# Designed miniproteins, single chains, continued (4), part 2

Each design is a single chain, and the fold is of that chain. pLDDT is the mean over its residues in the fold that is shown.

## One batch from the design tools (miniprotein)

Design m12038
Fold by ESMFold2-Fast:
Structure m12038 (fold): chain A 100 residues (1-100)
Amino acid sequence: SSLLESLEEIRDRLSELIEKLEKGEVSAEEAIETLEEVIKKLRSMLPYLSEEEQQIVEYMIELLKEAIRALEEGNRKLALQLMREVLGGVETLIEKLKKK
């Protein structure tokens, strides 16, 4: 599934970004750019999802927007917590789609 492949790419990208942010290997500006790209990819998937899946993805988009704001404000700890919550949501959605 192209949706499954896109979600797996998003999972891998978020996981890598979280690790790099924790190690100080990426700037806040670079992290924000990556999160904006993830939001664009998630948004592009919405028309192809069920109503329940759309609600999950819309919630993840809002959490990522809050993570961007946290990074802009220098609150790296909050940004990481929000990104980890989104990562868990992406992994849960991948598991649901694999059962179809």
Scores: mean pLDDT 89

Design m12039
Fold by ESMFold2-Fast:
Structure m12039 (fold): chain A 87 residues (1-87)
Amino acid sequence: SKLEEEIRELLKKVFELAKQPIDEETIEKNIKRILESEELKFEFELTKLMIDGRYREAFVELYKRTFGREPSEAELEAWLAEYEAVR
């Protein structure tokens, strides 16, 4: 599926960033684990947004999961400013 392909590509990128050789068996095991878990699917989507530089979208999704509502624009601006300050 498209989601499996996206997870596979992200995990390969994680191995590259960690300077580890690509381990296809570990990647396939993690794909299965993520697909079987709503929490891990959420973490994957969040990680993908962060890696793509979509920080605003990532914060919106994290906020919705944590508080069950949309963040206000002021809350988003505060989170983005805090994130930028610690980068």
Scores: mean pLDDT 74

Design m12040
Fold by ESMFold2-Fast:
Structure m12040 (fold): chain A 70 residues (1-70)
Amino acid sequence: SKEELEEAIKRGREMIKKVGEAFPELKEELEEAEKLIKEAEEALKKGDEEEALKKLEEASKKMEEIGDKI
């Protein structure tokens, strides 16, 4: 649902912020993840829930790649 996607976007941004505070050296990689979250939010504003979900999945994959470096 749209509400679930909005919550996922919020949680994604919160996670990026927390990781960035703990690991400032990951700023560049975190900016890439944040860009994907922003694209998900823009898709959701347009009513494209499918595109929003795809962008959230891409952001999740990026965060997994960042986690592998920690």
Scores: mean pLDDT 83

Design m12041
Fold by ESMFold2-Fast:
Structure m12041 (fold): chain A 55 residues (1-55)
Amino acid sequence: SAALEARARGALEAGRALGNEEAERLGKQWVDAARAGDDETARRYLAEASRVLRG
């Protein structure tokens, strides 16, 4: 979905800004999954990226 993709881009930018390579990588995978319509994979990467960014 567009909302899920927008959140993925936000996580990717946050990862880059913080220098968190894991969050940046997960953000890229999340964007790709969201664009492909793979909601299950996108939600999995969303959860993991959120965990990494929050600590």
Scores: mean pLDDT 73

Design m12042
Fold by ESMFold2-Fast:
Structure m12042 (fold): chain A 66 residues (1-66)
Amino acid sequence: TATITGTGLSREGANNVANAANSIPGVTAERIGDSTVKASGDFSPSQTTALALRIIGEGGRAKVEY
């Protein structure tokens, strides 16, 4: 189980990140503001890396907590 937080996102970027995270089985994501998304669940290492890279690609900053 991990929690991935994306910050510094645009409104559209936050929506894109939340939708991408919610498409992962066993993961739930919530927008906790216009620029912030928090996703928690049973990430595989590849899923963790992919979501972190998506956050960076949307112009945000990714934080991973186990």
Scores: mean pLDDT 83

Design m12043
Fold by ESMFold2-Fast:
Structure m12043 (fold): chain A 56 residues (1-56)
Amino acid sequence: MKPEELKIGDYVAILAGELYVGKVEAITDESITLLLSNGNKVSIPLKDIEEIRKLK
C-alpha cells in the first residue's frame, strides 16, 4: 500500500561518499542523523546521499 519509508528507530545503510550503517535518530527535510555502532552520531545531508537501504 505505502512505499517503504524511513522512520526513527530504523536500521539503515546509507551511501554518501562512504558507507554509514546505523540506527536512525532523526530525520529532517535536509539530513538524516544516524547512531553508529560505536555510539557516535553522524548527520548526513540528503543532497550527499547516493543510496539508502532499510535493514530488517
Scores: mean pLDDT 77

Design m12044
Fold by ESMFold2-Fast:
Structure m12044 (fold): chain A 99 residues (1-99)
Amino acid sequence: AINVKALFLENKEALKSNDKEVIKNALNNLSILISDYKEEFKKEVPVEDIEQLAEDVRLVYVKYAGKDPEIIASIYNFAGELEKLKNNYDSALEYYNKA
């Protein structure tokens, strides 16, 4: 079994890295935790931590918008997974189409 909460915290902290590959891997890992481990993620990660993660990802977007299309694509994919977690399927599809 994986430790969803520990992986969440580790990858959330990795978003603060100055290494673009570390950031891309963290965004991908967070997307996988939300998509593939949805029920454990909902149980182990408080809503307040999810809201803070969304803000941390928004700060990464501001830093890399117009500068790194791969990071921006990873952010849109992640935003789509968050909307799908909330059952906002139309918003999720819009974000996936931007990735």
Scores: mean pLDDT 83

Design m12045
Fold by ESMFold2-Fast:
Structure m12045 (fold): chain A 74 residues (1-74)
Amino acid sequence: IDQKEIDEAMARIYRAIGKLLASQGKYEEAAESYKKAVELDPKDTESWENLAEALEKAGKLEEAKEAREKAKEL
């Protein structure tokens, strides 16, 4: 296992944590978990889309727009 494989595995864990937090209505905490996921795997379109949704629901509309644009670039 190299660093890339470890980062991708950790990204999946953070994405799962984000989904769990979002399901509980904890959108700010979910957004932080999704930020960690996209930092570790910046090509994960699903995590960028989930980040945008969590940021929008947390009222961070400017950051949500940036995350949506990132998802479109992938």
Scores: mean pLDDT 83

Design m12046
Fold by ESMFold2-Fast:
Structure m12046 (fold): chain A 76 residues (1-76)
Amino acid sequence: SARIRELGERAAAAYEAGDLVSAARYLVELGREIARSLDPETAARILRQAADEVASLGPENQPLAEELRRLAEEVE
């Protein structure tokens, strides 16, 4: 999906620039696009895996991880 690719590129660019707030917002928008574009089982699995990976990077990422888990629950 062109939109998934665009959101991923924007998230990566924001992260590289040190804009962690914008990076988190783009990652949440990416998660929402995944939830809408993929089948519910695949979307929930990807979103939960992403949440676990984000949480493993540090406690400061807990709010982002919780938002990704919330999106996974919404698609089930």
Scores: mean pLDDT 78

Design m12047
Fold by ESMFold2-Fast:
Structure m12047 (fold): chain A 72 residues (1-72)
Amino acid sequence: MKVIYKAKKSPAINYIPIIEKLGGKVLSADDDTIVAEIPEENVEKLPEALKRDAGIDAKMEKEGDTVTITEL
């Protein structure tokens, strides 16, 4: 499943290891945005992993075949 992560407080690239730990493949990364392909079974785990491993609260929105995760 395609996932778009939008960073707010820290460079998005800092969170690539968390995405990869969930089986994610990074397609593109900028300071503000990561685009990744993550197994559908692990997409629901990404907000929890961000909070646990990085202390980040994030909003998850599902839009068709794409999930957008925005840092709060």
Scores: mean pLDDT 82

Design m12048
Fold by ESMFold2-Fast:
Structure m12048 (fold): chain A 55 residues (1-55)
Amino acid sequence: GSIEELEARLLAVARERAAAIAETGDQDSPEVRALAAEHERLLAELRALLAQQAA
């Protein structure tokens, strides 16, 4: 379902962010910041769907 897809995307973004930090040695690189923003966006979408299902 859409929730499972969002959870899979969250995991993928988390892994990509860890790889980017390891490659650059910089937690504030543009790549890492972009991945952090995407993670927050996906979390907001997941929370919205969970709230809708709970109602």
Scores: mean pLDDT 81

Design m12049
Fold by ESMFold2-Fast:
Structure m12049 (fold): chain A 112 residues (1-112)
Amino acid sequence: SLEELVREALRLNDEAARALVAAAPEIPPEALSRLAALNAAITASLQAALDALRAGDLEAAREHLREALRLNQEALRLLEETIAELGRATPELARAVELYRRLEELLRRAIE
C-alpha cells in the first residue's frame, strides 16, 4: 500500500540520519547542519504525507511526497558535494549516500 511505502520511507530516512551521525566527525560543521536540517524536513514531509493518507486525501499525500523527493535530492547533492570536497568517501558517508538513493527510488515509486 502507499501507506506502507511512506512508512518504509520514514524508516530509510531515520537510518540515513543515523548514518550521518556516525559520519559526523568527518563532515564539515556547516554541511552537517544543512544535512541535519534537510533530513528533519524530509521526516516532516513524510509524516504529513502519512497524515494525509490516513485522512483519505491522496492529492495532499502526493504533494507531500513530491516535497520529500525534492528535499531528498537536495540532501544527496549536498552529500555528494561534501564527499567531493573531502576527496574521499568513508564507509559511513558511502552508507548515507546509499540510504538517500534508496529513499529516492522509493519516493519515485510512491509518486507514480
Scores: mean pLDDT 90

Design m12051
Fold by ESMFold2-Fast:
Structure m12051 (fold): chain A 61 residues (1-61)
Amino acid sequence: MLSREELLALAIEYARKIADKITDPDEYNKAVAEFRKLLEKLQAGEITPEEAKKRFDEIIK
């Protein structure tokens, strides 16, 4: 089980990776919107950390 602080650190790391890897503005905006929705669900406890990580990895792929 990840702590809240560990989950927030992970979220910050993925936000930076999205900014670095996605150079197209339209794809960047779409990725940020999807990432934000997943982050909200993760913070609300609606999804597991493992599911969130899988989805974050798909965004930056």
Scores: mean pLDDT 76

Design m12052
Fold by ESMFold2-Fast:
Structure m12052 (fold): chain A 72 residues (1-72)
Amino acid sequence: AEELEKKADELRKKAEEYRNVDPETSAQLYREAAELYEKAARIYRKQGQLDKAFSLYEKAVELRFEALYLEK
């Protein structure tokens, strides 16, 4: 779970770098980061760490909105 969260953080930072330079690549990276946060959230939810899982689901939703913004 922690490894997925760390990888998602790395992809989010990379997406942010590309946002103004290559919006298409940025949107793809935001979607990949969101997927990893969702996977981490499911693992924490199964472990009974509901607050941690909820926080990660919120991050994933936020990144999906960023991707949608860039795809217009």
Scores: mean pLDDT 83

Design m12054
Fold by ESMFold2-Fast:
Structure m12054 (fold): chain A 75 residues (1-75)
Amino acid sequence: MERAIELGRELGRAAAAGDLERAEALLEELKPLVLKLSKEERAEVLIAALRAIAEADPSLAEAVAAQIARIRALA
């Protein structure tokens, strides 16, 4: 779980930075981990990635907060 959250955070940062090669490598590491997670745990990984994007690009903070609220309502 913790490793999947950290990889999600790093993926969010790489995506926000436009580092597509790093994002692809992190996504490959993350895929087998998320397949072993529950629906609720997958939501936490996605939320971690979204928060990392908002930290890297504060202009997206409001959209990220709205999306996190929707994910938590569905989990």
Scores: mean pLDDT 79

Design m12056
Fold by ESMFold2-Fast:
Structure m12056 (fold): chain A 74 residues (1-74)
Amino acid sequence: METKAAIKETALGLYYAAGDYQGAVDLFEEMEAEGIEPTPLAYALVADAYRKLGQNDKADEYAKKAIELGGTPP
């Protein structure tokens, strides 16, 4: 269960690091569709990916979620 989430998060990070922001977004959407609970880091990465794609509304939504779940906004 946690291992599956960790694998998906690692893959999301790899897409992001490679500059494949659409791939990162697609993988994140697949995680949600599969019922895998994203980590605060996964929310932060997908928020940045949406921002790079010009989807500022989605970026703001997921960035807020990352902060709320991570508990620290500084």
Scores: mean pLDDT 77

Design m12057
Fold by ESMFold2-Fast:
Structure m12057 (fold): chain A 68 residues (1-68)
Amino acid sequence: LSRTERMVLGYLLENQDTPRTAAEIARALGLSQATVSRALRRLEERGLVEAIKVPGSRRRRYRVAPSA
């Protein structure tokens, strides 16, 4: 994993009770949303993070995958 991927994954591991948007993760880590979105995509490809679609919202929220 890249440094950014480890930072994003670590943040989600600390916040497992609440799925987080890319914007929330970016703000918490002091990164751009583009940087966080790229890291989240790579973590999803690795099966470490999953995207959750919230009914009534157009935002994707992310959490640690149960198989990670």
Scores: mean pLDDT 80

Design m12058
Fold by ESMFold2-Fast:
Structure m12058 (fold): chain A 68 residues (1-68)
Amino acid sequence: SMEEKVRELAKKAEEAFKNGDREQTAKLYEEIARLYREMAEKSTDPQEQARYRKMAEIAEELARWLRE
């Protein structure tokens, strides 16, 4: 499921960050954001859609911050 993919990417992001690889961590958060956007599009619940969009925005902001 997409939830399982997000969990796997989050584990990889944590490992990359611990290794000091900010570039790889940013790429993984960009992938997480993309999956949350897809989950929002596929959801029929307005509250879930809003939640997924918010999670995508947070991941996108974190990725941008890591590339600074």
Scores: mean pLDDT 88

Design m12059
Fold by ESMFold2-Fast:
Structure m12059 (fold): chain A 74 residues (1-74)
Amino acid sequence: SEGEEKMLEEVEKKAKEAAEFLKSQGRFEEAKKVEEELKKFKELVKNRASPEELLKKKEELLKFVEEKIKKAEE
């Protein structure tokens, strides 16, 4: 539980910061996609997904966020 809560807090913070940055760059569709991926991650946490599934989804989400930010900075 504690590990899942910390993971959610970290992922939510990074995703929200990324979405706000993307919005500031006028990339509203990309910001929306980041927010949708965060929503999916939150649903996995609510549904008591395994630590392995949460870690995998965290990695996928953070990679997705990183790729969107990198593209916005280009």
Scores: mean pLDDT 80

Design m12060
Fold by ESMFold2-Fast:
Structure m12060 (fold): chain A 78 residues (1-78)
Amino acid sequence: MDTPEGREALRLAREVVERSLKTDDPLAKEIALGIAEIIAGVYAIDLRNREHPDNPTVLSPEARALVGEVIAEAERLA
């Protein structure tokens, strides 16, 4: 079972991939796929922390902010 945040992250990753398939620009497609992988990675960390709350793997606030910026850039490029 997933967190609501994890499910939203997977949904966003799928949408980014689907948008990339509608473009003829291979660079935009590659960027969108990379961003989907980052979103999936964040979801995997959240899922792991849910299974192991006494020993969490935590992204720094700076790393989480960077992921947010990358997602925002993908929305402009896709």
Scores: mean pLDDT 65

Design m12061
Fold by ESMFold2-Fast:
Structure m12061 (fold): chain A 60 residues (1-60)
Amino acid sequence: MSPEELAAALTELAKRYLAGEISVEELRERVYELTGIDVDLSADPEALNRALVRAMIEAA
């Protein structure tokens, strides 16, 4: 997957989660599939943001 495609996919997942279209469990699983980063959204509200930034840096 290209860095651009990865960033777009992660952004779409985040939008769907914020809209209430997907569960936190599905969001966590999808982020892990795309980035290899396990995100704990129950304890750290910034964990998703850090995962997105990390994935964008590592994909480049």
Scores: mean pLDDT 68

Design m12062
Fold by ESMFold2-Fast:
Structure m12062 (fold): chain A 62 residues (1-62)
Amino acid sequence: MGKPTDEEINEAMAKMYVGLGNLFAKQGDLEAAIEAYKKAVELDPNNEEAKKKLKEAEEKLA
C-alpha cells in the first residue's frame, strides 16, 4: 500500500475543514466558520462545496 500523495492528504484535510466550518456555522460562530472554509479552499482550491460554503458564510456575516 503506497503513501497517500500530498494532493490526497490536502483533499482529505479540506473535507475535514468543511465539516468543522459547518459545525461552527450551526453554533452561530460565522467568523470561525469562515476561517475553517478558507483553510479548506487553500488546501483544495477545486473543492466547490468549500467555496460555496465560504461565500454563504461571508454573505451572512456581512
Scores: mean pLDDT 80

Design m12063
Fold by ESMFold2-Fast:
Structure m12063 (fold): chain A 69 residues (1-69)
Amino acid sequence: SLLEKAKEYYEKGLEYFKQKKYEEAKEYYEKAKKLLESLEEKTPEAKKLLLEVEINIGLVDIVLGVSKF
């Protein structure tokens, strides 16, 4: 399913983040986000995953210095 693919992309992004490969982590987080946003119906699980993905994109952006918060 699209949800399972999004979860796989998110987990791959987390692995890159642990390796301090922040640009690659962001690429996979963005892939997960795109799939989650394409879902016609967002279950509680999909909403939780989307929130986690968005938080981690924000963290990567801070680390890469592209965020101004």
Scores: mean pLDDT 83

Design m12064
Fold by ESMFold2-Fast:
Structure m12064 (fold): chain A 58 residues (1-58)
Amino acid sequence: AAAKEHRAIVAAVEGAASVGILAPDAEQGARIRAIALEGARAGLSPEEVAARVAAAFS
C-alpha cells in the first residue's frame, strides 16, 4: 500500500510540474494528492496518474 501511494504521489507531482506547477499551494497540493491516491486505489500506472494530474491543471 505505502509503496503504491508513494509512487502515485511522485508521478502526480511530476504531472503537475509538466504543466508548470512546480510549487503547488495548499489547495493544488490537496487536489494533486487526491488524484494520486484515487489513481493508486484504482490500480492506475504512474504514467496514467501523471497524465490525469496534467489534464486537471491544463
Scores: mean pLDDT 80

Design m12065
Fold by ESMFold2-Fast:
Structure m12065 (fold): chain A 59 residues (1-59)
Amino acid sequence: MSLEEKFEKAAKEEDLEEVKKLLEEMPDSQARRMAEQILGGSRSEELRKLAREYLESLA
């Protein structure tokens, strides 16, 4: 299973710990895209918060 597939599964299951771990394991460019996808597409407020915090850490 690819990092992207693991990320999509973790996001669907709202596994915040796994989502955070996968963002840290990904290359910065890929992690940024995945975090932006969560902010634009996720219905989970907790996932959107985690994605925002990750993106802010890169600024």
Scores: mean pLDDT 78

Design m12066
Fold by ESMFold2-Fast:
Structure m12066 (fold): chain A 80 residues (1-80)
Amino acid sequence: MEELRKQLEEERKKMYELAEKGDIDGVNEEAVKFLKLVDEMGLSPEELARAIAEVLDAIGTAIDNEIKKRQELRKKLEEL
């Protein structure tokens, strides 16, 4: 149980690190691994719902960061 929790925390950390970089594909790959670990732990429906919410948050963060990068580039082009 504790070893699975450590693996879950490591995958969570990787997922959010990739999200901060705007790596949507990387977040999707780590999200699959994260959810498989959650399933293996036999968590309650409430805990599973929280895990799904974390995945959606990380994906949303990656998308937002990619959009912000594109908006900053667009603003620089408009100022030229």
Scores: mean pLDDT 79

Design m12067
Fold by ESMFold2-Fast:
Structure m12067 (fold): chain A 118 residues (1-118)
Amino acid sequence: AAEELEKEAEALEEKIKADPNDAEAWYELGKTYLDLGELEKAIEAYEKAIALDPNNAEAWYNLGQAYLALKEYEKAVEYYEKAIALDPNNVKAWINLALAYEKLGKKEKAEEALKKAE
């Protein structure tokens, strides 16, 4: 429920206030905001998470998802490419990269990305 997610966000915000360099807490806050549909807050939290831990492939992938939801397709492509560079076995990242390329009218790049998902 949204009420439970809001309470989780508040708990994570208190944790981050105590330790602003907790990359995992920033990542979890980003996920909670994404689930709440608070896209701009999710982006800010994920950007803090990747600044502290640039090897968190899931944070790059989720940042791509947030930009896809905002219809910022070129940024979604950039962040999905970073996610797959760290974790090339993330099939969902390849599928969503292809979707973002399709939205940009880049059919050949979309087909190439889908082939990598096979």
Scores: mean pLDDT 89

Design m12068
Fold by ESMFold2-Fast:
Structure m12068 (fold): chain A 56 residues (1-56)
Amino acid sequence: SAEGEALVEEAVKVTKDSTNPEAIKAGKAAVVYALSGRLDEAREHLEKAKELAEKE
């Protein structure tokens, strides 16, 4: 879905731009959930990844 593709792109960007291991881990989880069509879990993990990345 378009939403799933957008979530993958945002999660990949956070994973590549972040140096925080926990943010990278959450971003990778968001990618896996989005590719699996689990959009609620993808959004939750992406939000966590962004919050952790902002603490850098």
Scores: mean pLDDT 82

Design m12069
Fold by ESMFold2-Fast:
Structure m12069 (fold): chain A 56 residues (1-56)
Amino acid sequence: SELLEKIKKEILESFKGAYPDVTPKSAEEAIEALVKDAAPNLSPEEFLEYALKAEL
């Protein structure tokens, strides 16, 4: 979904800022796995709110 792709990009940018020692590719794969696992249990909007609160 378009909203989910936007959420992934925002989380990736925030995560890269918080964890500068992690390679971009490994960070992207880890976040994509988390989004894929969490998204089925949460709506894209709920996941964004959760991610922002958890600094994910």
Scores: mean pLDDT 59

Design m12070
Fold by ESMFold2-Fast:
Structure m12070 (fold): chain A 100 residues (1-100)
Amino acid sequence: SMAEEKKKLEGVKEIVKNMLKRNNIEASEEEIEEKAKELLERIEEELKRARELAERGELSEKELEAVEAVAEGIKNAEVQEGARKAMEILGEEGILPTLV
């Protein structure tokens, strides 16, 4: 739905804004939105890839759950919580670099 897409974009925009502020980079609202859309598309592509790999038996159920946890964290501007949940699911330290 449009409301769900808006919420996902809003979460990713918050992450982009925080990253730019930490690096003292000035960006317009339009530039932030464009970067957020690009990041959201990349997240959705990685989720699709992970699901396809899981269907082929090339990715474990736990690895898929970890990827989904990281993606959900990014969408909700809760990257740290998503990363924590992913590490808990895998029983290992680490975050998928392509999603973070």
Scores: mean pLDDT 67

Design m12071
Fold by ESMFold2-Fast:
Order: structure tokens, then C-alpha cells, then sequence
Structure m12071 (fold): chain A 70 residues (1-70)
């Protein structure tokens, strides 16, 4: 919830509202407890533009999906 979004915002060093795949994966891994590789896979899935970046909202959705998987 708020904690996930706050962690993601801390990785957004550029302040552009987007995270690199690696930044998103680190934050997702920390919040969900899944491995970095699993978080990377989910972040890549959310990169619809294939530009190597995901929005904060897309990263939050990735966190929710990984929590749903148990």
C-alpha cells in the first residue's frame, strides 16, 4: 500500500515518475520478499513501452500481483 509506493518513490532519483526496470525490481523485491529475479520478471512484464522503464503505478501493480501469488 503506502509503504510500497514510498519505497518506489525513493528509487525514482530523477523525479520523472518512472523507474528503470532494475530500480523497480529492487523495490518490489524488498516490499514483497520475492527474489530479485522474480521482481525483475514482473517489472519487465509491466514495461509496455519496452523502453526499460515502468511508471510508479505499474510497479505498485507488480507488488500486488506478487503478493496475490502467495
Amino acid sequence: KEEAREALLKEDKDGDGKLTIGEAAKAISKVTGVSFIEALKEAIKRDKDRDGKVTIEEAVEAVEELKKKK
Scores: mean pLDDT 72

Design m12072
Fold by ESMFold2-Fast:
Structure m12072 (fold): chain A 68 residues (1-68)
Amino acid sequence: NVEKALEYFKKAIEAAEKGDLEKAKEYLRKGLEALGRPEAAEVAVAEATDPETAKSIALTLKRYLEER
């Protein structure tokens, strides 16, 4: 569900802005799982080694979905 994924990516951005890396990674995983992409979720979470990277990934995914 694209709508659910967008909500999770918004929450991931908010968590990353607060410096909560674990919560940002949790929301990135849930967002990609909502899109039916569990393999992409594992990759994104592995790449999100810090809050700035997690925020960048979440912003990119959010923009991609908003443009479709």
Scores: mean pLDDT 83

Design m12073
Fold by ESMFold2-Fast:
Structure m12073 (fold): chain A 69 residues (1-69)
Amino acid sequence: VDEIKNNPIFKEVFKKFDKDGDGKLSKEELKEMFESLGMNPSDELVEEFIKKLDKDGDGKIDYEELLKD
């Protein structure tokens, strides 16, 4: 959803859960991030989110692309 791509809060949260600082979030890191935000996402929701934002098909979200504006 567009609000996620343009929301600075999600940008900061992505960076906090990017353990290696490589600009990507795995499925596990994304689940932990949502849980930290008070959400309880299903595996299906996380997979859908990854599929929409995962351009390389690696099962990870390149959130640096989201930080481009």
Scores: mean pLDDT 68

Design m12074
Fold by ESMFold2-Fast:
Structure m12074 (fold): chain A 82 residues (1-82)
Amino acid sequence: MSPLTKEAQRLILEAGRALAEGDVEKAIEYAERAARLAREAGDLRTLAQALAMLAEAYRAGGDEEKAAALRAEAAAAQAAAA
């Protein structure tokens, strides 16, 4: 696994923990960083996971439009990874 993918996976876990603690702003920050690193690594599976986490963070923050768009992007990345 590349160092970028490993860090992206760690950030996805951090985003999930922040959401569990009610820290939506921090969850968005971690998930955005994870998506960026996954794109740099070219890892579509990790990108799909990061985008799905980012969608949940925006949903928790009340931004349903952004959450829906990110969920669609995550599904596209998952399909491309197959």
Scores: mean pLDDT 88

Design m12075
Fold by ESMFold2-Fast:
Structure m12075 (fold): chain A 65 residues (1-65)
Amino acid sequence: MTAQEYTDQGIKLLNEGKYEEAVKLFQKALELDPDHRLARGGLASALEELGKLDEARELELSLAA
């Protein structure tokens, strides 16, 4: 699978409310492409939903730069 394929699957899981599983897929996408902005944004959203706001905030700041 490519970083984009993992990101697309992660977004699908986010929309289904499966945040822990979405985190795993976004992390795999970032292992393949650390600069993948959609994967970083999706990971931040999933971490926010899981109550990991500090980690989500750090990722959002990385995307804003």
Scores: mean pLDDT 77

